# Designed miniproteins, single chains, continued (2), part 88

Each design is a single chain, and the fold is of that chain. pLDDT is the mean over its residues in the fold that is shown.

## One batch from the design tools (miniprotein)

Design m7051
Fold by ESMFold2-Fast:
Structure m7051 (fold): chain A 62 residues (1-62)
Amino acid sequence: NAMEELRKKNEEIVKKTVDSAIASAQAAKARGDSGYSAPFVDTELSEREVGLLAQKYLEEKA
C-alpha cells in the first residue's frame, strides 16, 4: 500500500536524520567542541519525542 510505504519512508528518514545528528555531535566532540555534551542522554527522550524532534528538523530543512 502506498500509504504504508510513505510511512516506512518517513520512519527511515527520521532515523537517518537522528543518526546523522548524533554522528555530527560525536564528530564535534572528537574535534574538541564540547558544546554538545549529552542532550539525548540527559533528557532521556522517549521514542515519540525523538521522532517529533526529527520530524521538526526535517520540516525546517525541507
Scores: mean pLDDT 58

Design m7052
Fold by ESMFold2-Fast:
Structure m7052 (fold): chain A 95 residues (1-95)
Amino acid sequence: EKQKEAQEKMNEIIEKVAKEAYELTGKEEFLTAGKLSIKTINEMKLSIESAATVAKMTALGMAEGMKRAGADEAKAEELRRKAIEEADKVLEEAK
């Protein structure tokens, strides 16, 4: 159950990042990318460590995409930083 809770939290991090990226840019492609990352974690039954990597890479990709879409660079970097920090905390709590 501890691993299942951590995986669910990783999915929530990805969903939150994708939603915020969509709200700041109006680009539905961020929601699609978030769903794909969550699908990858769930269907491939990734370890918590691998799920954390997917969550962090998704946050990085979202931040870069937001900057290219004309979003505020500081807001994009803050979104990335917070998501990475949250994923790392979930990973440590799961150990």
Scores: mean pLDDT 84

Design m7053
Fold by ESMFold2-Fast:
Structure m7053 (fold): chain A 93 residues (1-93)
Amino acid sequence: MTKELAEKINKIRQEASDRIRKLVEEGKEKGLPSKELFKKRQEIARDYAIKLAELLIEAGVPGAQELLDRIKEGDYEAMIEVVKLADKIIKEA
């Protein structure tokens, strides 16, 4: 069901957003180096993109498997594309 998929996407988006916010705020308070903060942000972004791609594959969305394969190969553009695809599904739900 399209509504179920949109709800799952929104949950993953919210969790990723909360993780980034918490990391930035706690990192500033604890004086984490910019390089370490950047690496941790990239890890959260990559995990988010992978979770979205896996969810879209399960839902039978065309192109999602190719995006997941590209993300695993380190293609940053594929991470952007999977987020755009998920946003489109939310808007159309």
Scores: mean pLDDT 81

Design m7054
Fold by ESMFold2-Fast:
Structure m7054 (fold): chain A 86 residues (1-86)
Amino acid sequence: SSSLQKEIADLRARREEIRAQIERLRAEIARLRAEVAALRADPAADQARIAALEAEIRRLELEIGILEGLAGIIDGVISLLEKKLK
């Protein structure tokens, strides 16, 4: 029981680390989106720069998707282990 409780605690810690990573990536996406919006307000803005920033946003969104997938797997394992502690 104490071993199983430790395994659940370790998984929760990993889940929290993933959550923190996702939040940092979302904050970076918000910053990049604000930069894109500012550049789009300028008719003289370099379109290649806008395209590069939008590509970076897509890359970060893909990273979030992968991390959310991993978080879902961890959440599933935690739920199964917690059911065993019932």
Scores: mean pLDDT 89

Design m7055
Fold by ESMFold2-Fast:
Structure m7055 (fold): chain A 91 residues (1-91)
Amino acid sequence: ITVEITFYGKSGVVKQRTSVVSTVESAQLLILAALLDAELLGYEEVRIRVSGPREDTLYLGELIEKSGKGLGWEVEVTYLPDGTVEVVLKK
């Protein structure tokens, strides 16, 4: 599973992280930590791309949507033809 996270401020890209993990649980923890970082540091937008097995990307897409909405983010989830999920979270 590959997790790419991009943090945006008002002036554009602030920070990017790419991680390759062997389990959905590891991907989940990375994503939840990134959402917490975004809240604590006041990022305006977070984009998360997850690629890997379809069952894992579907689960992680739903997790990001629920967690983001729970934190008050506006969330858009897009499933790409290659099995990648892209999630855009905005305040």
Scores: mean pLDDT 73

Design m7056
Fold by ESMFold2-Fast:
Structure m7056 (fold): chain A 89 residues (1-89)
Amino acid sequence: SMEEEALRKAFEEVSKRLLTEPIAPLPEEELKKRLEELIKEAKELGAKLVLEYAEALKRGIEEGKVDKNNIQPLLEVIEKALEIYKESL
């Protein structure tokens, strides 16, 4: 699917960038705001797989099941996936 391809490309692009330039940590409040905006946009676009991943990340944060150091990288992958998906529409 276009969403699966977008997620794969996003993971490759974000992972490559993070190997050359380490992520500058953002405040948790900013990450939560970006995640809420991502969920809203994914719902509006009908990007079901991207939405599923974004909601899973939100639940993982709320339940304390996601390492704090992994929140921003995971969010950046999902955001990039939505961006790539939008370009395919």
Scores: mean pLDDT 83

Design m7057
Fold by ESMFold2-Fast:
Structure m7057 (fold): chain A 81 residues (1-81)
Amino acid sequence: DLLEELREAEEARRLAEEALRRAPVYKQDPSLVEEARRTAEELTERAERLRKNPLASEVAQIAGSVAGLLFAIAEEREAAL
């Protein structure tokens, strides 16, 4: 179902954009480390589902990259605690 696949890709993109918008907040507030990790895990799961679809490969790459950024932020914040 192409419409369902499109909606899944659109939702993953929206979540990745929201996560990018929140990245500066995660960098400033160590209390949000767990939230950053949970968001990164969700984006990773969505990227893995989309990666198998060639039509969604760009969105999968974006979601995976944003997840990697959030994991890096969470690790940096945990090291500073």
Scores: mean pLDDT 83

Design m7058
Fold by ESMFold2-Fast:
Structure m7058 (fold): chain A 80 residues (1-80)
Amino acid sequence: SIEDEVKKFAELMKDIIENKISREQLLEKAREMGLSPGARRRLLTFYDELKRAEKGVTSPEDKAAFEEYKKELLKSIDKI
């Protein structure tokens, strides 16, 4: 169902944010979960964008802000 796909998608987004999954593991787990090609593409885009953002974080202040941003993303996902 769409509701089940949304829950699985949210679980994988949390794994990405918490740095619990590699890009290769993300692809494999999304396939095992039966997520659509569109959902898998969106997860990969999110992974790639988050990793690119991490590379831009150089100061202690920016690192603290980025960790807080990730915490807020996790809270938002938990409300779905």
Scores: mean pLDDT 84

Design m7059
Fold by ESMFold2-Fast:
Structure m7059 (fold): chain A 82 residues (1-82)
Amino acid sequence: SMEEQRELSERALEEAVRLMREVDEAMATGSPEEAARLAEEASRRNAELARETRENPIHFSALGVMSAGLTAEAIIARRRAE
């Protein structure tokens, strides 16, 4: 069980890092809408994973995904205000 928990947590962290990079790349290519969609999808997946796991490693993943989502939303809001 500990090994499964560790593997799950490691994957969640890797996924969060990957998604944050995808958001950054989407923003760099002028696709903040795509960045927001990716961040929202990541947040949903991470929330589901967090429900299965109650250990600390999931907190790192959740924080990473949240950060990406907030950044994407801020960019979209700013562009719409222009």
Scores: mean pLDDT 60

Design m7060
Fold by ESMFold2-Fast:
Structure m7060 (fold): chain A 57 residues (1-57)
Amino acid sequence: SIDKLTELAKNYSPDNEAEIIELAKELGKDHAADVINTLSIAGVPGQTVLKVLNAIK
């Protein structure tokens, strides 16, 4: 699951942002810190990371 998120994040584009957010929301329920770190390390825009944080709750 985290591996798939890492792959999507490394290939970030406006076209896959929704898929990244949905997967990160599901994984973030149990692994919020790992999800956020994965997105940040992969270079995903901060605005997208913020959307993920808002979606987890």
Scores: mean pLDDT 79

Design m7061
Fold by ESMFold2-Fast:
Structure m7061 (fold): chain A 85 residues (1-85)
Amino acid sequence: SALEELLKRLEEIDKKVVELGELVREGKISVEELEERKKEIVEEVEKLIEEMKKANVPQEVIEAVKEGLKRFEGNYEKALEELSK
């Protein structure tokens, strides 16, 4: 179903977020690379939200994805501070 395909894409995005967090914790990523990867993740999530709206995904699910994006952006700000040490 369209919902199953969208949820699979969300899981793939979540894996990218986890991998990015690990690179930050290990000090194996530059500020420039972190900014580029953050931009790519944000763009993919925004595209996913628009596709979820078109597929009539329940609003509660869409709101959960939006809240996840807000948390990711907050974590990104903290990661920038950690890498600037």
Scores: mean pLDDT 83

Design m7062
Fold by ESMFold2-Fast:
Structure m7062 (fold): chain A 72 residues (1-72)
Amino acid sequence: VERAKEVVEKVAKALLKKVKENEEEGIPVEEAEKFVEKQLKEAYELIEKDPEVAQEVVEKEEEVEELIKKYE
């Protein structure tokens, strides 16, 4: 469970970093931060309620890391 939360948190942080770096692209950073925080909270609740979802996130860690690199 904790490792799945770490993976999801890394994705959220990478997305927020990219949004902050491209502030001038017209997406309000504050709105993007709130959206990402909401999605992260929902993902945490899902991971905590279903250990199978947590396991899938951990198993897909490599794919998630590749996505993080793409969206950094």
Scores: mean pLDDT 66

Design m7063
Fold by ESMFold2-Fast:
Structure m7063 (fold): chain A 98 residues (1-98)
Amino acid sequence: SREAELEREIAVSLLYAEAGIYKSQGKDELAEKLAEAADRLEAGDYEGAKEAVVEAARELAKQGKVEEAKELLLFAASAVEPVDPELAEELRKEAEEL
């Protein structure tokens, strides 16, 4: 439906915006991974989008930035919830497992 398409475009825009914020903070690697997640979501690759976000979060956790990793997963979950509530729940579970 048109509504589902608009919700997807909003989710993609939110992920790109967050990538831009990370880039402005000099967190280039995080910005690139979030932009990759946004690109995959825009292409309709929801599994690939999840993979990119989870990889970014796990990398942050390995660097001792567990709280930042959880915040990233929860932000992504919030962004995709209107588009894919199941994917949002999976991202929230990934945050709980960190």
Scores: mean pLDDT 85

Design m7064
Fold by ESMFold2-Fast:
Structure m7064 (fold): chain A 80 residues (1-80)
Amino acid sequence: SAEDILAEMEKLLEEFEKKLKELVKNRASIEEIDKLTHEYLKKFLALAKQMPPEHVPRVVGLMLRMIGLAQQAIIEIKRA
C-alpha cells in the first residue's frame, strides 16, 4: 500500500540521517557525504516508482528533506 511505502521511505530517511551524523562526527570528506546521499536517493527513487501520482508531492517533500540534510552536513564539514 501507499502507507507501507511511505513508512519504508521514512525508515530510509531516518537511516540516512543516522549515517550522515556518523560521517560528520568522524570528519568524513564531502565526497563521502555525496556518495551516501546518491546511494540513498537511488533507494528512495526505487520506492517512489511504486507510488500512485496523487502521493508524488509527499514523496518529493521527503526527497527535499534528504537533500537538505546532506547540504547541512556538507556545511558542517566545511566549517570544521
Scores: mean pLDDT 84

Design m7065
Fold by ESMFold2-Fast:
Structure m7065 (fold): chain A 87 residues (1-87)
Amino acid sequence: SLSEQTIRELFELFRGGLSNKEIAAYLGVSVKTVSNLRKVALEEAARNGVSLDILLFPVGLLRALGFEEKADKLEQIEQNVIERMLA
């Protein structure tokens, strides 16, 4: 089973714009696992009204630019992704 830390690392590499193959190779997980995380992340973003551009934007920089609500939604999406991947 995946650890919470590994799921968090998967999510950050996905948000960093890496391909499924690059993430799989870096973390030593299957491409299918990465594909599933990407699907879950996109579903959670859609549910929270977060565009792909915002989903892929650094949280710290969003806060620095005054987009507190968008940053809070990103943190909620990350937590929801972790919980769904651990289930």
Scores: mean pLDDT 85

Design m7066
Fold by ESMFold2-Fast:
Structure m7066 (fold): chain A 69 residues (1-69)
Amino acid sequence: SHGEKVGDYIDQIRNASSSEQSSKIAEQYSKQSTDKNLSESFQISSQLSKNGSSPQQSADTFINTYSSK
C-alpha cells in the first residue's frame, strides 16, 4: 500500500548517512513507483538531496509534497 511504501521510504531517508545517499534512495523509490504522484514526490526529494538538503529536510519535503496532493 502507499502508506507502507511511504513509511519505508521515510525510515530509509532518515537513516541515510549523507545527502548523496538520501538522493540515491529517493531516486530508486521514484523509479520503482507506479504511482505518478508518489514518483514525482520522490523525484523532488531526490533533487533537494542532490542540492545539499539534509536527509531530514528531504523527508519533510516529501511528506509535505505527498500529503498536499
Scores: mean pLDDT 76

Design m7067
Fold by ESMFold2-Fast:
Structure m7067 (fold): chain A 107 residues (1-107)
Amino acid sequence: SKIDELIEKLKEIKERLRQLLADPNLTVEEMKQRIIELGNEVKKILEEAKSLATPEQREKLDYLINKIDELIEAIKSAKTREQVKLAAEGFLKVVDEAIKLLEEMKK
């Protein structure tokens, strides 16, 4: 189903984010750029999910999109690798919440 495709994409983004955080050769600026790109991909997936959602589910999706926007701004303002990693951990939690919401949308 379309929802299954979106869930798979979110799981792939989660793994890509973990790989980025584990890469010791990336500069802070390279990490920030790539995480921001992943954040924008998550927002696109959640916007697409809204077309399959009830009004209540759309409100929950909008909440998660707003949390991603806040995390992107936190990443943009981060000056150290540790600050980027902390914001990225918040990002992983939002992706997990999104996956759970999409799984509920299948029922």
Scores: mean pLDDT 88

Design m7068
Fold by ESMFold2-Fast:
Order: sequence, then C-alpha cells, then structure tokens
Structure m7068 (fold): chain A 70 residues (1-70)
Amino acid sequence: SKADELEKKIHEKLEQLIEAIRNKDYKKAEELKEEIGELLDELAKEDFERAQKLGIELQKKLLEELQKVH
C-alpha cells in the first residue's frame, strides 16, 4: 500500500538522519528532518493514526541516539 511505501521511506530517511547526527553533519541532518516531516504529512493523509504513532516512535529513537553521542 502507499502507507507501507511511505513508512519504508521514512525509516530509510531516519537511518540516514541517525548517521548524519553521528557524523555531526548538521546541514544534512536538517535536510533529512524536513524530508521526514514531509513524508509523515503524506502518511497522515493516508492513515492519520499510523503517522502519529510513527512520529512518536521516531522522536524516541532520535532522543536515544542523541543521548549516546555526548
């Protein structure tokens, strides 16, 4: 489904975002955050609850990774 394709793209962008954070590539991290936001907005049009749950999950994963970088 379109929702499954969007979720896959969001996860791929999240992996790239985590790597950018680890590499301290702030510009790339900002670009990836914007792309993820756009994909989440598209997912919300298809399945609002799924987009909300995924958004919360992504924020949690990002917070965990930021705590590890110190």
Scores: mean pLDDT 83

Design m7069
Fold by ESMFold2-Fast:
Structure m7069 (fold): chain A 97 residues (1-97)
Amino acid sequence: EKDLELYREFLRRLAELTHQQKMAELDAQIEKVKAEMEYAKKNLDPETAEKRVGELQKKLSELEAQKAQVETDYANALAEIDRRFELEKKRLEEEKK
């Protein structure tokens, strides 16, 4: 059972690292989009700036939705790991009979 618990902790740690990596990648893309929006507002004609900012706001909303999905996927991954290990623990306890 100690090996099973150690492996569960390992899988949870891998899920955490994957979550951190995906969040960092999305945060970098969001900051780039925000920088492009500020450039457009300051340096483009009002009509061109409005169109460009609209496109970038849509992209920003899509990236923020992806961040929300990554958080949901992480929570689900942890819950699934825990469920699988509880099932395996019960199976091993039944085999000891």
Scores: mean pLDDT 85

Design m7070
Fold by ESMFold2-Fast:
Structure m7070 (fold): chain A 80 residues (1-80)
Amino acid sequence: SSKEEAIKRLEELIEKEEDPKAREALEYGLSLLKSSKNVNQLIGAILRLIGEILDEEDPKAREALEKALEAVMEALKGMK
């Protein structure tokens, strides 16, 4: 499933991430994705990630949040 693939992708990114703040950003995105059970909750996760991206000053953490956003959007495409 798109959600399962997105979760696996984020977990692989976390394993390879050496920057602590970027890793925390990926883990935040993963937690939002794992907790989202339907389309409305995934939309909520997308909005939260957009808010975090706009407020993030660290470029590595911002890139990590953008990767998490991409994963959540791909999970949304796989849902009805």
Scores: mean pLDDT 86

Design m7071
Fold by ESMFold2-Fast:
Structure m7071 (fold): chain A 77 residues (1-77)
Amino acid sequence: MEIIDPEKEWEELKPTLPEDLAEEAEEILRLAQDPSKVLEAIRRLGELHRRLVEVLGEERARHISGILYELIKKLLP
């Protein structure tokens, strides 16, 4: 699936997620704003992806984690 506007897609998708998963995603994005913590953000994104697969299935989990990864990439120098 093509990710054209990851900020817009994330804002539209966030309210459809369980609160715990949405909060973890927001925390990961917050960590990614600090270059010294970006590796931790990527590690936690991998953990979140596994939880998303269990709750939403592989295809939806891949789409959601893809959006989050694109947002993290935009925060990298």
Scores: mean pLDDT 80

Design m7072
Fold by ESMFold2-Fast:
Structure m7072 (fold): chain A 68 residues (1-68)
Amino acid sequence: SGEEALRRGEGLLVRAVILAAEGRDDEARTSLAQGKEYLRRAAELGAASEEEAARAIDNGERAVQDAM
């Protein structure tokens, strides 16, 4: 469902930041990429707007970069 995709995407972004803070850069990038895919899917399924999904993705990318 869209709600499952949204929850999964948000969780994967949080995981990416934690992994980046731990210096696990390759795993952080993988988790970020997966989180972004789930957030895009959530928007497609109507669980978030495209604007909300894009903002979450942008915030996640910046948080991961800042933690590296």
Scores: mean pLDDT 88

Design m7073
Fold by ESMFold2-Fast:
Structure m7073 (fold): chain A 68 residues (1-68)
Amino acid sequence: MKVEELRKKAEELEKKKNEDIQTYGDKALQSTGEERTELSGEAFTNQQKYDDEIKKLREEAEKLEKEL
């Protein structure tokens, strides 16, 4: 995979992460108590998954750039 494709994929994941944050925020506004706490936990776990994938793609791109 080309460096450009990896960076583009990471950028797309960042956009999805931001969209998920907004979606969970909107759901939290319509929820109360325990449901809101559960949604916050899900949002946090989801954010970590996106961050891990983005980091992996960026590290792969950097490694490929160094090998050239």
Scores: mean pLDDT 77

Design m7074
Fold by ESMFold2-Fast:
Structure m7074 (fold): chain A 81 residues (1-81)
Amino acid sequence: SREELLEEAERLFLRALLEAAARDPALAQQMTGLLNQYSRAYKEGDEATMEAVAAQLLALAGQVSPELRELVARAIALTRE
């Protein structure tokens, strides 16, 4: 269901933020800001803003590790189903 997909997405985002915070607290803070923007755009149905913010989240996560980028990519994909 959509609720189950959103719950899994939230779990993956939380895991990604915790891993980022352990390695780079400043970058994790930037990711948190972007995730808040993504959440607002999602609630408003603003697909253009969601796409732009998702690209920024993926770029920042990729700077930490490929594994972190994959976690964020999976979370974003679940919110778009």
Scores: mean pLDDT 86

Design m7075
Fold by ESMFold2-Fast:
Structure m7075 (fold): chain A 92 residues (1-92)
Amino acid sequence: MLKEIAEKIKEELRKLEEAVKNGDKEKALEYKEKIERLLDEGIKLAHETGKLEELARLLNEIEQEIYGESEDIETIVEDLKNALKEREAVKA
């Protein structure tokens, strides 16, 4: 399930990159919102199953695959990773 969520995030990130390249601000915002929703679902599932570390690893893999494609996409992935770290810190 976490791998499925990660694959969906990667797919939406590719669509976001294309929308940004095309100057389609409305589509870019739509894909960003979908990515944020998928991350929230992933964090909830990972927390419930004790797999936050697996989710962090999957996000790192996505970042490596898309690194250098676009500064905007790179920033979004970094924001997602930071959100995961913040959620983990609250449990301490």
Scores: mean pLDDT 72

Design m7076
Fold by ESMFold2-Fast:
Structure m7076 (fold): chain A 102 residues (1-102)
Amino acid sequence: DSEEVAYLFAAEEAIATGDFEGSVLRLAASDLDPDMPPEEARKLAEEEAKKNREEYYKKMLEALRKHYKEQLRAESGGSLSDEELEKRTEEAIKKLEEVFNK
C-alpha cells in the first residue's frame, strides 16, 4: 500500500531528524491539491497536523510494525538475522515514541 509506505518513510525521517512535527506536516501537505495556493495549503496542512497528531503517530507505528522488518531485510540483502531485525524494529518503535513525546 503506497499510503503505508508514505507513513513508514515519515516515521524513519522523524526518527533520523528528531523532527516529528515536520514529518507529520509533510504527510498532511502531501494529501492536499497540488494546484492549491501555497499559503492556503500551508495553513490547512498545519491545522491537520496539529488536530490529528496522535492519529498520524498511530499510523506511523502501524507502518513500522508491518513494514520496517521487511525493508531492513531487503536493504541488508538478507545478511541480518530475524532476531536482529526484530531488535532493530523495536528500537525504531521506541525512538519514534521518544520523538512523539518530546
Scores: mean pLDDT 80

Design m7077
Fold by ESMFold2-Fast:
Structure m7077 (fold): chain A 104 residues (1-104)
Amino acid sequence: SALEELKKKINEKVKELTEYLLENPNASYEEIYKKAKDAFRDIARLAREKGLSDEEIKELLKWAASRASTAVIILGYDLKWSEAKIEEIVNAISEAVEEIVKEI
């Protein structure tokens, strides 16, 4: 179904982001922001191709951002990252999704 393909894509993008953070522990806010923004654009494009409305795409992107933020918090906790580092990454994800939602 369209929903299962979208969930799969979101899970793939969340995995790519967490792998990127593991490989790039000193990634800047701007680098994380760009990576997240590109991922949200890909998700939005696929959702549009699957026939979702603008409102449905916005809700899907907010859900995807929540999934990504949760994964980052869990990863950061497991790796003993500072609260400040976790907050910076979560803020980059939040800013990225807000920017892409504005484009819809």
Scores: mean pLDDT 90

Design m7078
Fold by ESMFold2-Fast:
Structure m7078 (fold): chain A 85 residues (1-85)
Amino acid sequence: SARVEALYWAGTALGAGLAEKYGEEFARKAGEEAAETLRKEGASEEEVEAALEGMLRGPEAAKEKGVEAVREEALAAARAAEAAE
């Protein structure tokens, strides 16, 4: 779904940015905390898994295309999810 894709790319962008500033171990811990926050906010398990997978992918995506490009993809996915509502 568009919402699951948007959460994956949002996680990817957040993970990429956190790894760049604070290192991969910090990004991993932040991803686990973000997943728990999403569960508390009533996100589905698919949404939580997508966000966590994105955050774990973030450091590699930043190395492949840079943090700005990842953020642009996250924005595009968020707009697609908004349009699907």
Scores: mean pLDDT 80

Design m7079
Fold by ESMFold2-Fast:
Parts: structure tokens; sequence; C-alpha cells
Structure m7079 (fold): chain A 84 residues (1-84)
């Protein structure tokens, strides 16, 4: 039980790390780097979802995938234009 939970947590950490890298690349305007980080985050999140599902941590893995994608999309998408 605990081993599957740890595996899920490890993949979640990787997905979050790639999500943060995607966000930083997005903030820098580097869409290519953001896309690469997002793809790696998705792969890690999917692996974490599989492991986390066995241990009930699937929600965290799904959130990590979403956060990685969201970071890249927010960095690349023209959202919330508020200028004056």
Amino acid sequence: GEAAEKAGEEYLKKAVEYGEKAREAGKAGDAEAAGEATAKGKAAGLAGMDAGNAAKGAAGAILAIGEGMDGALEGGADVGVAAG
C-alpha cells in the first residue's frame, strides 16, 4: 500500500516540477520551452495517476497534470486582458 502511495507522490512531484518549469518558460515568453515542460509534466502526471490510483492519490496526479498544462496555457494564452 505505502509503496504505491510513495510512487504516486514521486510522479506528482515531477509533474509539479515540470508544471513550474512550464510556468516560468511561459512567463519568459518561451512557448517552445513551455510546451516541452508541459509534455514532460503530462507524462509524469499520467504515470502518477496510474500509481496514485492504486493508492487513492489519483486526484493529486490529475491536479499536477492540470497545473502543468495551465501554466503553459496561461503563459502562452492572451487571458485576462486588463489595460485601461
Scores: mean pLDDT 62

Design m7080
Fold by ESMFold2-Fast:
Structure m7080 (fold): chain A 80 residues (1-80)
Amino acid sequence: SLKEKLEKLEKELEENLEKYTKLISLEQETSEEVKNKFYVYSTASGINLGGNFSTSEEAKKKAEELKKEIEKLKKELEEA
């Protein structure tokens, strides 16, 4: 149902925002050695980071997409 889908997306958004916060912290506090290890790990996870530690930007974009989908589903539930 739409309600179950909404609950799942809200949970995914929370998890994504937590990851985003960790990635920003890592980017700001990371030495070059740690940045290189992070980049390799993120690449191995199948996330297309591009260069320049774009993981936090990708996580931000995903969070925004999830927020938009959640708002759309909430509107559909309120109209139903």
Scores: mean pLDDT 62

Design m7081
Fold by ESMFold2-Fast:
Structure m7081 (fold): chain A 65 residues (1-65)
Amino acid sequence: GPEEEVGRAVRAGDAEAARRAILELARQDPRGGYSVGGAAAWEARRAGHEETARAAELAMQEARK
């Protein structure tokens, strides 16, 4: 599901895939998408994937509507 896609994108350092997966998750479950997006940003940053962390943060902002 979208949550698994977020995890894969974060581990791969794929910023665009992470953004898309977070937005899809937020479309189905806004609260879950916001929470997973936050966790994804932290995990990406800890792994040294700063671009992916920024993409996750931007996706969270788009999900907050």
Scores: mean pLDDT 80

Design m7082
Fold by ESMFold2-Fast:
Structure m7082 (fold): chain A 64 residues (1-64)
Amino acid sequence: SDRMEQLLLGVRIFRLAQERYGITTVDEALALSPEQKRELAREVGVTVGQLNRALELLSKEVIL
């Protein structure tokens, strides 16, 4: 399902952000600079908009 694919994308982005920027929460990943988000988006092959949506979905799933 699209939702599962977005969750898996969010997890992949979050792990990469932890490795590169030392973040510990999904909310910290959402607060990354536009430049850092562009770097992550390029690495995983998505747009910054897709990256933000995937992280927002992941944030809701781990907080709710």
Scores: mean pLDDT 83

Design m7083
Fold by ESMFold2-Fast:
Structure m7083 (fold): chain A 94 residues (1-94)
Amino acid sequence: DKIFEIIDTIKRDNPDSFDTFIQNVMSVISSNDRQMFSDRAYQSGRQTPDPKSSRLITQIGDIIKNMDDPTQFQNFRNYIKKLAQQRFPAMVAA
């Protein structure tokens, strides 16, 4: 819920930060390790020069780290795949 709103805000307000986030998270998309996704979100926040986007991406990392529901985690993965398909169709097709 809140995580999707944050991702959509970054996509709207700073597409370059969104691209960095999606690329880093997609690198671990097949993993069942939730911590790897959190780590990629934190990495993306550190790589983001825009302070607002960096803060929002860090919040995504915190939400993932505390995500105890496997269904919520699977919904997050599916949402990332959908966004990657829209922005980087060649990456998702591979």
Scores: mean pLDDT 84

Design m7084
Fold by ESMFold2-Fast:
Structure m7084 (fold): chain A 98 residues (1-98)
Amino acid sequence: AAKKLADFLIAEVEAEAARLATEEERRALYAAGAATLDGLLALIDMKEAPSEEMAAAKASIPGLIKELSEAVGIELTEEELKAALEEVRAWLRAQAAA
């Protein structure tokens, strides 16, 4: 399940990267993606939100799980989402460093 989500997200990033003209622009996209996933993974791991804004963002995670489950045609758990995002982040970091 997590692998199917990771493969879906990687394919989406690769499609976006293919629209970019330069290797520098592609590396910037990969680096920005990795930073976005760092924030999302930190939000998922958070037990108590220190602000109303972060509490609202954390409360949106079930909705994100539902949207991604519908997009890939499987029912995802929070643990499977986290595993997929960790795999995608590792891939993005590798692409940005190449």
Scores: mean pLDDT 80

Design m7085
Fold by ESMFold2-Fast:
Order: structure tokens, then sequence, then C-alpha cells
Structure m7085 (fold): chain A 70 residues (1-70)
């Protein structure tokens, strides 16, 4: 359905952003990036990217289509 498609699209955008964040953190820290994916609900997910002392959280919401970084 449309909600499933929006959820998949938001997840794909979050995954692409996580790859970019991982590359940037590795360049900044000189440490390998670790990526963890956490499913919060059927339409919401979280990706945590860590490298050295750096941590970035990416959240995807299929209901709103929003992808946020903190």
Amino acid sequence: GELDEKTREAGARAAALAREVARRLEAETGQPAEVRTIQLSRTRGEIVVTAGDRRVVIRADGETGEVTVS
C-alpha cells in the first residue's frame, strides 16, 4: 500500500544518509564506522552510526516521510 511504499522510501533515504555519515565520521576520526539499525515500529526506524567518540542517530518515519539527523 501507499504507507508501505512511503516507509520503504524513507528507510532507503535513511540508509543512504547513514552510508554518507559513516564515510564522514571515518574521515574525521580515523576509526572504522559501526552501523546499527533499530526497528521502532512498522513505519519507524532508527540507524545509529558510531566511529571513535562520534555518534549520529538517523530516524526515518514512513507516516510523515521525514528523515532526521541528531
Scores: mean pLDDT 83

